# Designs tried in a protein design run: designed miniproteins, single chains, continued (2). Part 42

Each design is a single chain, and the fold is of that chain. pLDDT is the mean over its residues in the fold that is shown.

## One batch from the design tools (miniprotein)

Design m5540
Fold by ESMFold2-Fast:
Structure m5540 (fold): chain A 69 residues (1-69)
Amino acid sequence: HMEETIEKVREILKEAGVDPETIERALRALKQGLEAGNKDAAAVGVSTVLYRAGKPEAAEKVREIILKS
């Protein structure tokens, strides 16, 4: 379920202390990639948002979850 992956990623980003606005931006990228059927694009989109926000550890963690979803 795409919705399950989105909620799992949201919870991880909240736990990592990512700002709400950055979380919503990352989840938009995730949703776009998953709706397109491209997990690699979803992972790249989310990680790019998080790296730009200065959250590289969160980027790596969510990348693994997206690719294993």
Scores: mean pLDDT 83

Design m5541
Fold by ESMFold2-Fast:
Structure m5541 (fold): chain A 60 residues (1-60)
Amino acid sequence: MSRTSAFLQAVFEAVELLKKDPNLSDEQVFDALREKFKDEPLTEEEIKQAVKMARNMLAL
């Protein structure tokens, strides 16, 4: 998967996690994404950014 595609998938996964449990902390979402995308070339900063983008998308 390209880095961009992996990043977008991480954003969508964070959105789905937050839809299922909106009380999840950013750290809990980050840990879940890091484990799911551990084999993808995503940095910790990119995963943090994916969590922030998911929050922004849900806030609308």
Scores: mean pLDDT 80

Design m5542
Fold by ESMFold2-Fast:
Structure m5542 (fold): chain A 70 residues (1-70)
Amino acid sequence: GEESAVRLPEERLEEIARLIEEGRLEEARRLLEELTRLAERTYPPELLPEFYARLEERVGEAEARRLARE
């Protein structure tokens, strides 16, 4: 498969996705801010766009599932 230079913390992403799907948006936002802060310290600026794109993809999927239940 295609490998990304950005390693995402899958456990954290699953937690954030679950919170979004449950409508616990404040808690999800807090975890997203923490994860973004860690990425900013961990990755060089060149990798941050890929990190953000992949993060937005996962968040968008969770939000779409939440909206589909309404």
Scores: mean pLDDT 74

Design m5543
Fold by ESMFold2-Fast:
Structure m5543 (fold): chain A 61 residues (1-61)
Amino acid sequence: DIEKHVNTLIELAEMLNLPLAEELRKALEEKDYKTIVEIAEKFGEKVEESPVLAKAKELAE
Protein backbone atom coordinates (compact mmCIF):
# COMPACT_ATOMS: atom_id res chain seq x y z
CA ASP A 1 0.00 0.00 0.00
CA ILE A 2 1.62 3.19 -1.26
CA GLU A 3 -0.19 5.37 1.31
CA LYS A 4 1.14 3.30 4.25
CA HIS A 5 4.68 3.38 2.87
CA VAL A 6 4.54 7.17 2.35
CA ASN A 7 3.18 7.66 5.91
CA THR A 8 6.19 5.69 7.22
CA LEU A 9 8.54 7.96 5.24
CA ILE A 10 6.71 11.05 6.60
CA GLU A 11 7.29 9.81 10.17
CA LEU A 12 10.98 9.25 9.40
CA ALA A 13 11.24 12.69 7.75
CA GLU A 14 9.65 14.34 10.82
CA MET A 15 12.40 12.79 12.96
CA LEU A 16 15.15 13.92 10.56
CA ASN A 17 13.86 16.84 8.47
CA LEU A 18 10.44 18.54 8.73
CA PRO A 19 10.46 20.11 5.20
CA LEU A 20 10.59 16.65 3.57
CA ALA A 21 7.63 15.49 5.69
CA GLU A 22 5.55 18.47 4.47
CA GLU A 23 6.54 17.81 0.84
CA LEU A 24 5.57 14.12 1.18
CA ARG A 25 2.16 14.97 2.71
CA LYS A 26 1.44 17.43 -0.11
CA ALA A 27 2.58 14.98 -2.80
CA LEU A 28 0.34 12.26 -1.32
CA GLU A 29 -2.69 14.63 -1.25
CA GLU A 30 -2.05 15.61 -4.90
CA LYS A 31 -1.28 11.98 -5.91
CA ASP A 32 2.10 13.23 -7.16
CA TYR A 33 3.77 9.83 -7.17
CA LYS A 34 6.79 11.18 -9.07
CA THR A 35 7.66 13.51 -6.17
CA ILE A 36 7.03 10.70 -3.66
CA VAL A 37 9.52 8.44 -5.49
CA GLU A 38 12.12 11.24 -5.76
CA ILE A 39 11.93 12.01 -2.01
CA ALA A 40 12.04 8.29 -1.09
CA GLU A 41 15.22 7.92 -3.20
CA LYS A 42 16.75 10.85 -1.26
CA PHE A 43 16.17 8.75 1.90
CA GLY A 44 18.29 6.01 0.30
CA GLU A 45 15.46 3.77 -0.90
CA LYS A 46 15.83 2.33 -4.41
CA VAL A 47 12.77 1.82 -6.62
CA GLU A 48 14.26 -1.47 -7.90
CA GLU A 49 14.41 -2.79 -4.30
CA SER A 50 10.90 -1.66 -3.24
CA PRO A 51 7.78 -3.09 -4.93
CA VAL A 52 5.71 -0.26 -3.41
CA LEU A 53 7.97 2.45 -4.88
CA ALA A 54 8.05 0.59 -8.21
CA LYS A 55 4.23 0.80 -8.32
CA ALA A 56 4.35 4.50 -7.37
CA LYS A 57 6.79 5.16 -10.23
CA GLU A 58 4.52 3.25 -12.65
CA LEU A 59 1.53 5.38 -11.55
CA ALA A 60 3.64 8.55 -12.03
CA GLU A 61 3.93 7.79 -15.75
Scores: mean pLDDT 73

Design m5544
Fold by ESMFold2-Fast:
Structure m5544 (fold): chain A 85 residues (1-85)
Amino acid sequence: SVEELFEKLKELLEKGETPSAELIIELVEKVVTEELSEEEKEEIAKLLADFLKSHGVEVSPETILETIENDPELLKDSLKKFLSS
């Protein structure tokens, strides 16, 4: 489930461990393909902001949430490019 995937990613970040690219891609594919609640979108936006910050990229959860709502495919493509570097 999205919640289980979210909790796994959050735990890894709290431990200072780098989540696998595969897990992040799975999360954003869920954002594109699944019908998510407003609360789930907000939680994912915060998690992705924390993940990007841990890699030196400052993006607000608000900006990520707007991308999830308006252009989730752009979010997926951007994260795939980031993780392939």
Scores: mean pLDDT 76

Design m5545
Fold by ESMFold2-Fast:
Structure m5545 (fold): chain A 102 residues (1-102)
Amino acid sequence: AARRAGLAGGIGAGVAAVAAGAMAAGDGTEASRKGGARAAEAAGRGAEAAEGGDGEAAAEALEEAARAAEEGAEEAGTEAGREGGRAAAEAARRGAEAAREA
């Protein structure tokens, strides 16, 4: 159970990081790039915490990633950037929920 929950949290964080990276690279606005970078960093911390079995720390980091991704999406200059940011936020929230259910 704990190992499976850690894997689910890590996958959620990985998906969030990829989506945030796409947002940061794709839309050219400084604010969106900063939001995407913050989301990717927080998602990375969430993945590390999940791999270490710390579900609470993983959930907290993934909630930070979701907020940063939403902020980046709001500032995105393109629809692709907005969609990427929203997808990152959704993945991060799912990862946080999985980490807490462990």
Scores: mean pLDDT 70

Design m5546
Fold by ESMFold2-Fast:
Structure m5546 (fold): chain A 67 residues (1-67)
Amino acid sequence: TQSASATLAGETLSVTVTAPDVTVSAFTGTTTSDDGVTYELAVVYASRVEDGLDVVEEARSARAQLA
């Protein structure tokens, strides 16, 4: 059993998976839109490799405006 979580602007994202070849990961980052608005991003996902491709088992994402 593996789990990962990320918190962004008071929202908590989590993924929990029980599998032998699954990786659970959490990432945060920022992006800026064309109008100059900056957003903070949080992504939590579980993935495995099947037939040479990364297969996402579960994913959760959130976006919050910083400006």
Scores: mean pLDDT 64

Design m5547
Fold by ESMFold2-Fast:
Structure m5547 (fold): chain A 95 residues (1-95)
Amino acid sequence: SDSQRQQMRDHTMNHIDSTVNYSQANNMSRSDTIDLLTDTVSFSIRMTRDMYPDMPMDDIRSIVMDVMSRIGQRYNIPMSVVDDIVDRAIQDTQS
């Protein structure tokens, strides 16, 4: 539902914002930041699938891509890196 998609978007954005703030506060490397972001996105996907088992994966992917694209623009992360983070996070949830 639209309300479930909005709740996922809000939860994912909050988790990613916290992760980015932590990375910035600790002067983490780009590589470490990308790995931490991938883990954070993966965790958000797993939690969403647990809370909303009927939400299609295409909706989850769309929401995560939208959130990560906004983060990428804010922090000048190339779209190819954003795509890689989202793809790896989704793959991690399927293992």
Scores: mean pLDDT 82

Design m5548
Fold by ESMFold2-Fast:
Structure m5548 (fold): chain A 86 residues (1-86)
Amino acid sequence: SLWDLVNKILEIVNEALDRATDPETRAALEEMAGRILDTVVEGQRAGLSLEEIGKRILEEVDRFAAEHPALQDVAERIKKAVEEFL
């Protein structure tokens, strides 16, 4: 389900937060998680399919990975999770 995907993404982000030692990486991880949650809530309110919400999550994750190289590994893990649920 969509919420199983959300829970998996939050698990990945929380594991990365536990490993993050610098405030900048921590802030970027928290901001990425917030935007993903906003994307899910807005997509559900708009009546979007799981596939369309998944595509929007991938776009947000790619944006964060491009802006924050330290998030590249976390972004790859999230993208794999999204692909497995689509």
Scores: mean pLDDT 86

Design m5549
Fold by ESMFold2-Fast:
Structure m5549 (fold): chain A 69 residues (1-69)
Amino acid sequence: ENYGKLAEEAARRGREVIDQARAAGKVSTTADGSLSYDLEANRELARIGRAFLDAIDKIEKEGKEVPLE
């Protein structure tokens, strides 16, 4: 039940989305100094999170390792 590899893959994809948004100038600073990402980056991060949870469910149900989708 160690999801380290799956968590690393999800974190890697999340970092790529954030890095791409930053490189494209799609990161803004709000009035309180917080960073905000554009709608597309936020949607992609949500998709990665859902894929991570789905992969965990497959491992728990099937008892075998599956790649992050």
Scores: mean pLDDT 71

Design m5550
Fold by ESMFold2-Fast:
Structure m5550 (fold): chain A 58 residues (1-58)
Amino acid sequence: MTAGEKLAEAREIAKKLSDEQQEELQKLGQERIDADKLTPEEKAELALELAKEVYEKA
């Protein structure tokens, strides 16, 4: 998967999340995604991983 494809998949998963799950995902993203240190590819991969983790808990 390209970074763009990973990000698109993460967004589709995020749309399926409840409001509470979306808040959890946002919190985890702020905690683990360092905007100054990660490449776009690393950010996309981590965003997809976090979205899947939050969704799987449901």
Scores: mean pLDDT 72

Design m5551
Fold by ESMFold2-Fast:
Structure m5551 (fold): chain A 72 residues (1-72)
Amino acid sequence: SAEALAYAREGASAARARAYETAVELFRKALELDPDNPEVRAILREVAAEAAADPSVPEELKAAFAELVGRL
């Protein structure tokens, strides 16, 4: 859905701004609206991989992204 994709794009933008808690919440909303959307899944996988590779990201937020990716 267009709404789910908009939330995923906002989530990616939040992650780029290092607002990772906001990014996690936006991706949760995207998956609630459209869990099977391939574009949402692709954006989430990219953002989660970037967060996992960044040592400055808190471990709890890395775990939150891993949990979301585990739903894909």
Scores: mean pLDDT 84

Design m5552
Fold by ESMFold2-Fast:
Structure m5552 (fold): chain A 93 residues (1-93)
Amino acid sequence: SREEIIALLEEVIALLRAHRATADPARAAELDALIAGLELIIELVRQRADPATIIAALEALREAIEVLLADDPELRARLTALFDRALALVRSL
């Protein structure tokens, strides 16, 4: 459901915000950009945007997270698992 997709994306945002709290200013800025992107995708889900648009945006952010968090494999794995679950739900819309 859309509510489940939003809940998963809000969980990703919560994890990114927690990580940001201990990040240096440059990394905090990059995390802020990812959080903003996720908030835009949540709005697309709420507005019932085309699933293909949501999938493309989620895949782009997933790739950005894999690059940014290359030095934190545990957080990267947790976030990409949540993205994969969200993507599977969007594909079922």
Scores: mean pLDDT 86

Design m5553
Fold by ESMFold2-Fast:
Structure m5553 (fold): chain A 59 residues (1-59)
Amino acid sequence: GPMLEKLREQIEKAEEAIEKYKDDEVVLKAVRHELEELRKQAEDDPELVERIEKVLEKL
């Protein structure tokens, strides 16, 4: 549905930000907070939660 599509787009943007700004601690801290909020929103979708957790491990 539209909400899940929006969550996927936000996760993709977070993944791109980590790769692009890997040495920017301020950006990485902001991305971490965004991912923690996305994880709460995605809690009913195990696949999205697992994807978010893998991205958080890169931080």
Scores: mean pLDDT 80

Design m5554
Fold by ESMFold2-Fast:
Structure m5554 (fold): chain A 80 residues (1-80)
Amino acid sequence: SPLEAEAKRVLADIDRTLAELRERHDPNDPRVQEMIERLREEKKALEDALKNGASPEVIAEEVIRAGSLIALWTIYDVAE
């Protein structure tokens, strides 16, 4: 389904963002630590929703949450 494909794309985006945070930023920075934790939580929520066959509405909400978090980090990273 288009929504499942989008969810998988967003999961890949989370994994890329987590790798970039770990490789390019100071692991002792509280902002970096908070963003890694929040991204891991959203990854788990979206993976659990897909695994458990959650409704399209629930999957869409998690996709929006994850995408918004990645966008927020991108804005903060550029503002530095």
Scores: mean pLDDT 82

Design m5555
Fold by ESMFold2-Fast:
Structure m5555 (fold): chain A 76 residues (1-76)
Amino acid sequence: MLSEEQKAQVRSLFPPVDDEYLERLARASAELDGVDAPDISDVTAVTGAAIRLIGDDPELAEKLGRERREELRKRA
């Protein structure tokens, strides 16, 4: 999972952010590259994939953030 500093950086771009949102970003990035999603325990790989998606498809990254926010709102 991402460090607190990296989570803060992503949160400033696409709030709200949590580990599930970051995993979704990493999976989407892997799909764009035509490879398997990184191991969730590999913080460096997950972080890199999430940042790559934000750069490659910021609109999709924001969409995933909005969907996660809606899920969290429904849980409250």
Scores: mean pLDDT 67

Design m5556
Fold by ESMFold2-Fast:
Structure m5556 (fold): chain A 117 residues (1-117)
Amino acid sequence: SIVLTESGGGTYAAGSSVTLSSKISAPISTISLVGWWREAPGKPLEFVASITSEGKVYYAEDIKGRATISYDEAKSTFYLNLSNLQPSDTATYYNVAVDSETNRIIFGEGTQLTVVS
């Protein structure tokens, strides 16, 4: 019933920055944790960043310093900013939310990011 709609993917040059966005069909106050995960070709799904309802933020060590996770409650939108893009950032990025009442995990359908040198 809750849907995440990602956007902001596409093809970007190495060294540039991108902001990926995800609009949620429910109030952000109903979510206990939101995160971003990515799946690169031939690799497992990997963690990128998360933020909890208490404002605790976590980043994967490999991306720390290049990633910023945020949200806008009035717009019902979650963001992932990636700076200094590398070809290794090429992946499908999934926004993931956890329902605070059911503890059910909700996945978006993903947005494809391609980084070219």
Scores: mean pLDDT 88

Design m5557
Fold by ESMFold2-Fast:
Structure m5557 (fold): chain A 79 residues (1-79)
Amino acid sequence: PSEEELRLAVAMVALASMLSVLKRNPELDEEEAARETERLLRKAGVPQEIIDEFRRLVEEGTPLVEAVQRALDRLSALL
């Protein structure tokens, strides 16, 4: 795999882990979790389009679980 594919795969694992944590802990600070998720997506070199969609969903009040799932689904399509 290329360096890019490896970084995207690591991002997917991290997002899947975040999704699992959010589903088990609905009382988590969603603002902090959203900030960490966006930071992770940026660090992994995820396309800006996916980051922008995630940010928009969070700003629109979409539940963080759904926003993370959509980012994961879009990222998965790139591998």
Scores: mean pLDDT 79

Design m5558
Fold by ESMFold2-Fast:
Structure m5558 (fold): chain A 97 residues (1-97)
Amino acid sequence: AAELAAEGDKYIAKGKEAEAAGDYEAAAEYYRKAGEKYEAAGDYKKAAEAYKKAAEMLLKIDPNSPEAYELLAKAYYLAGKYKEAKEYTLKALELAK
């Protein structure tokens, strides 16, 4: 829905502000929320881009974040890149041990 996509755009703006301020934890949360809104709106391309941004922020905090790789797996799945989605899922599972 158009309203959900607009909410996603607002979260992207908040994420960019947090990222510019060096608040990578807040940036990751806003980008994740943007992804959720775009996914609910059926905009899988924007959802994938937002989830990738959230993962990038988490990786700046912890390069071995299982959560970051789970978000990458979801992003690649939504982008139709199933091989990469599987690879990131396995990476997340390995790091969660």
Scores: mean pLDDT 89

Design m5559
Fold by ESMFold2-Fast:
Parts: structure tokens; sequence; C-alpha cells
Structure m5559 (fold): chain A 63 residues (1-63)
């Protein structure tokens, strides 16, 4: 289990209000998509700003 993945999931949970488990599952699914634009769109639907969504997408794709 990846410490970096856990850290990203924890940050996402704080920003979106998701549970830690839901955020972790979301990060894993977004990583599988490998489509930066789709990841950004999904994160924006959860209430993230465009800049926050892009930063998270870059972090997730670097996992």
Amino acid sequence: MDTRLEAIAADLARLTGLSREEALALVEELKKQRDKEAIIARLKELGLSEEEAENFANAILSL
C-alpha cells in the first residue's frame, strides 16, 4: 500500500468531504483512467477548483 496514495486520498477527503475509504477508492479509479482531462472534470464535480483539480490530477497520474 502506497504512502503517497494514502496522503493524496487524505487531502482529497478534506477538500471534498468524502470519507477516507471513499477518497482512497476514488484515487485508485482516477489513476486507472490515465486521462488528465477526465480526472480534472471528475474532481471539479466534487467541488474542487480548476487549479486544485489539475494539481491532484498530476499527483494521481504520477503514482
Scores: mean pLDDT 81

Design m5560
Fold by ESMFold2-Fast:
Structure m5560 (fold): chain A 68 residues (1-68)
Amino acid sequence: KVDEIAEKYKLSEASKEVAEKAVEAAKAGDERLAAALATAAALLVISEDLPAEKRNEAALELLKLIDE
């Protein structure tokens, strides 16, 4: 899931790693850690060398994985 998003948008390893940890925290029920890691992942994605539209798309897809 995170791998598919990282591959689709060519995200950095840092963005991918933080997003994966956010999803794991959400599945474990650690809402505070999940929210913190989700915010960090979104900020990392915004700093990527992507067009604004693609950055917004990637961030939204990552947040959807964590919300689920």
Scores: mean pLDDT 71

Design m5561
Fold by ESMFold2-Fast:
Structure m5561 (fold): chain A 76 residues (1-76)
Amino acid sequence: MELAELIARAAEDAAKQAEEIAKKNKDNEETVKLAEELKRLAREMAEAARAGDLEKAEALAREGTKVAEKIAELSR
């Protein structure tokens, strides 16, 4: 349970960061779309972790990392 809660909290923090990226880049449609996708992945990761599906949570975290890398490239 402890690990699931830790993963869920990390996902919630990631969703908050994605929301801030969307706010700061509101004029960049591509960045906003990617930030919204990252937020969706973070929410699904938190739900999977709380349901005890840690393997699914890990897979969603990997997808989120790829989206975050794309956002970083567009923000340069």
Scores: mean pLDDT 78

Design m5562
Fold by ESMFold2-Fast:
Structure m5562 (fold): chain A 65 residues (1-65)
Amino acid sequence: PSLSPRAQLSEELAAPVVKEVKKKMDELAKEKEKNGLSDEEFFKRVVEVNQQGAEEFRKRLAALE
């Protein structure tokens, strides 16, 4: 099944945000390994990265309306 035009645009807008979040998550995992971040600190940063990604996606989606 194909996505509706609006859903397709949402997915296209989400793609770069998802890619950026993944990149930041990979960097965060590397920082944890290299600098010995605690699990609590790592989790807090993971939440921050995901919240920033969600906010950016929401902002971009709202700009279409």
Scores: mean pLDDT 75

Design m5563
Fold by ESMFold2-Fast:
Structure m5563 (fold): chain A 59 residues (1-59)
Amino acid sequence: GESDLELQQKLIKVVSEATKDADFEKRNEINRQVAKAYQAALAGDEEKAEEYIKKALEI
């Protein structure tokens, strides 16, 4: 639905912006959190997906 599209757009922005100037270690950690967010989204767990997105942005 609309929530799925919004979450996908957030994931794309997080990856693009958070990794833009990140060093290798930070980029790997960001990618790890984004991967977990994607898996949570596929399972229909929007709250958990949002938590992982927030963790990625805090790195």
Scores: mean pLDDT 75

Design m5564
Fold by ESMFold2-Fast:
Structure m5564 (fold): chain A 74 residues (1-74)
Amino acid sequence: DELSELLVEKASTLSDEEKKASLEAIARAREANADLTEVSEEGERRALRTVAEEARKAGDEKLAAVAEAGLESL
């Protein structure tokens, strides 16, 4: 999955548990973003923005930073 690979790669310094949490957050963002079946730069941006917002709402600053770094890389 392009989005999960992107965020996990950006989070290479995270522990295995944190990487697992990142993948779960990405899966959740995909469910929230109906357009994610369209593999486009805009679709990835929307998904990454969703992950960043969900992470900030949950107080997961590390995941939010990873999602923001992914957005900057697009």
Scores: mean pLDDT 62

Design m5565
Fold by ESMFold2-Fast:
Structure m5565 (fold): chain A 79 residues (1-79)
Amino acid sequence: AEELGKKGEELYKQGKYKEAAELFEQAGKEFLKRKDYESAGRYYSNASNAYKKLGKDEEAQALLEKSVQAYELAREQKL
């Protein structure tokens, strides 16, 4: 999960926004699976930003909604 996020950041810096978005979304999904909702929210947000760079506003909005939902789950998780 962490490695996927770092690879996504590297690709984003190279202007490879589609590949970066896909890796960020995959990282978000892996963090969500292990109930690390804070990290899931962060990586879904990063994926949203990458899709915005591609002009894919619909995909960006969907990922932003996933990010918000993950952060809401993180707030509910007090342990």
Scores: mean pLDDT 84

Design m5566
Fold by ESMFold2-Fast:
Structure m5566 (fold): chain A 89 residues (1-89)
Amino acid sequence: SLNAEIAEKLREAAEEARELAERISDEESKALLLEAARELEKAADAAEAGDLEAAKAHVARALALVREVAANPKALAEIEAYEEELEAE
């Protein structure tokens, strides 16, 4: 079902956020990425329950947290380095 597909993609995004958190040294940015992962998991649960408005709200919160991380030049540089590692493999 569409709701199950959305939930699966949101859970994959949450796992990616947790992997990014392990690659950055800034403790505050790491905490923000882990919080974004939790919001994405809540979005997946809401989508699976058919509450797409709640899922959208949780995704919006996750994106706001990711934007805060991207606003930190050191965290952004570490994320870009990780993306280069993924592209090199």
Scores: mean pLDDT 85

Design m5567
Fold by ESMFold2-Fast:
Structure m5567 (fold): chain A 74 residues (1-74)
Amino acid sequence: SLDKAKEAVLDFLKKVLKKNGLEKYFEEAEKIAKELPGSYEEIKSKSSKEMREAIDKAISGPVEAGRAAARELA
């Protein structure tokens, strides 16, 4: 469902941001999640530089949040 997809994207982004000390971007993450991005590239295109770098690091390494988001978006 759309709500589950949005929640998965938001959960992934919040976990990535918390791990990198970027909680100040939570509102940006919520806005991106509401747009229901279909890919990590689309999420990054809508993200600030710091958030993009955190996402790139998370995708490059196996992180629990990234795995959860991928399962919900597939």
Scores: mean pLDDT 73

Design m5568
Fold by ESMFold2-Fast:
Structure m5568 (fold): chain A 73 residues (1-73)
Amino acid sequence: SMEEEARRAAIEVESLIGLLRMRAAVSEDEEERERLLRLAEEIERRLREALEEGGDLRKVLEEALEEHKRLLA
C-alpha cells in the first residue's frame, strides 16, 4: 500500500541520518565531519516537517539520497 511505502521511506531516511552521524563521529577529517553533520541535520528537519504536515516521505528519501550522492562526488 501507499501508506506502507511511506512508512518504509521514513525508516530508510532515519537509517540514512543515523549512518551520516555515525560516519561523522568516526571521521578524522573535520571538514568531512561538518558536511556529514549538516546534511544529517537538514534531512532530519525535512523528515520532521513531512511527518508533521503529511508531506511526501518518498520524495524526502529520494532528495536525501541524491544529496548524499552529491556530497560524495
Scores: mean pLDDT 85

Design m5569
Fold by ESMFold2-Fast:
Structure m5569 (fold): chain A 101 residues (1-101)
Amino acid sequence: VKERGREAAERGTKAAIEGLKKASDEDAARAAGGAVRGMGEGLQLALEAGSAEGAAEIGEEYAKKGEELAKKTKQGDGIGAAEAAEYGAAGAGAGGLAEAL
């Protein structure tokens, strides 16, 4: 479980950073807000799962969605950048909690 959580956290973090990099200066605050919201959402969902295995599964799912969103987001797509940052950060939060448990 620790290895699964760590991998999900790493993948989620990379997806969030990729999303943030694709935001224009005008959308930077929106993308950062997405990452903050995603982290909180991922942690909350992982806590509600009530197990390290459940937290790892949530982390893996959200990290994968974040990766897919980051990959399809074009430079300057503020909405896509914010969504990629949010899902990536949620995967990082849930995966990080799974590693800690």
Scores: mean pLDDT 84

Design m5570
Fold by ESMFold2-Fast:
Structure m5570 (fold): chain A 94 residues (1-94)
Amino acid sequence: MEKFKKEAESGNPTAYLKLAEELLKQGKYDEAVKYFEKAIELNPDLAEAYTLLAIAYHKLGKYEQAVDYYNKALDLKPDDPRIVQAKKALAESL
């Protein structure tokens, strides 16, 4: 984590993405959201960051935000099977 954090502080969107993914795996959803948001701020075309941010919001029970970020990911990659399937999994949990 510390290595990715230092690289992220230098403005690397991929390092923020990797740090946020590790936080998500640890169940630190609020912290993961913060770093996914930094990744998309630096690279707004990073569909993977929007998808993982949606998953983090789903884990936090913030379904409206999760749906919004899945839609943003689909806007960047329309009909991506992984994003479509993740959004359907959210809908089935409602």
Scores: mean pLDDT 78

Design m5571
Fold by ESMFold2-Fast:
Structure m5571 (fold): chain A 92 residues (1-92)
Amino acid sequence: EALLAEAEALLEEARRLLKKAEEALAEGKYEEAIKLAKEAKELAEKALELARKALELAETKEQLLEAIALILRAIGLILEAEKLIKEAEAKL
């Protein structure tokens, strides 16, 4: 229970930081964009660890599906963050 809630909270914060990174990139603040995207990636990687742990401990079909959904969201955010980091680094 606590693992799923913690993973969800980390993914919300990661998405918020990634949005700020996208805004920084649009403003030409490439170093700030890289910093924010790296922070978002670290939070999404932590959420992925917690979601995988929750999947191992899932006792109901609903818990299993929720854990899988969080794993997919975390992977998506990690890939988006990595793409943004590469785009910002190419502008430096």
Scores: mean pLDDT 89

Design m5572
Fold by ESMFold2-Fast:
Structure m5572 (fold): chain A 83 residues (1-83)
Amino acid sequence: DELAARLEALSRELAEAARAGDVEAARRAGEELVRLIREHRDEIVAYLKSEGYSEEEARAAVERAIERARALTEQAVAYAEAL
């Protein structure tokens, strides 16, 4: 599960950058996280469909994941800036 491992690594990098007060590292990790979800949208949809989701449900789940990744990035950047 190469995509999942990459997403987990970026999520960890985002959290570490936020705790370190590294605004640019947090922004970069978050932007890459959003980019990977977007670029692999069809792959994630296919995986979710294999797990029993309908296509509409799978597509909605990916859009929610993108929104959550953006929100997490904004929170991490704000946290780093506040340090």
Scores: mean pLDDT 84

Design m5573
Fold by ESMFold2-Fast:
Structure m5573 (fold): chain A 87 residues (1-87)
Amino acid sequence: FEFKPIKFKKKSYTATVGETITIEWEPVEGSKSYSWAVLNEKFEVVASGSTTENKVTLTLNVPPGTYGVLVIDGDSGTIDLAELNIT
């Protein structure tokens, strides 16, 4: 069995308040779904969802600041984190 952890295609993303941004990760072979979340500096979830695609398109109406974006492979439970800067 080959263990391939999920990973974002980029470690840092930048958007302006109300801008639409697409966040992408490498597809995990055999994975049927991914869960994602956007966390503020206090680790509170400000947006979340699930998808069968290896990407999510988001429009965030949140205050400017440093956020984290999280993705979890639903089959393996592997997780990755990227930085999201809102200006």
Scores: mean pLDDT 81

Design m5574
Fold by ESMFold2-Fast:
Structure m5574 (fold): chain A 68 residues (1-68)
Amino acid sequence: SAKEQLEEIYEEYSKDPRFEVERVGDDTLKITNKGSVEELVGAALRLIGDYPSLEVSVEGDTIIVRAK
């Protein structure tokens, strides 16, 4: 389910010191990049590929992941 996918993403990125992860409501995660632009782009592309049922958008240094 989308909720289980969001929890998987939260657990993965919360353990990575290059990122800061925040829950923004029940259906949305905010992932802030603390590293390079290449790391931001790489993370966004992986999320788009691995979770096609989720909405992934990038704004500045932040990736927003949301259930549809």
Scores: mean pLDDT 84

Design m5575
Fold by ESMFold2-Fast:
Structure m5575 (fold): chain A 53 residues (1-53)
Amino acid sequence: MSPETKKLIEELRERSKKILPSLSPKEQKLMEGVTEGMIAIAEWVGALEEKAK
């Protein structure tokens, strides 16, 4: 996984934590699910980039 992908994953986690307290409980659950999905996509893209090198 590329260093850029790792940075993106950490940024997504940090931003999620900052936003979470401002959301309703329903929106918090949606945000957690979306963030988890985006992290998985970022990891997958990073793995593809490593294979291309």
Scores: mean pLDDT 74

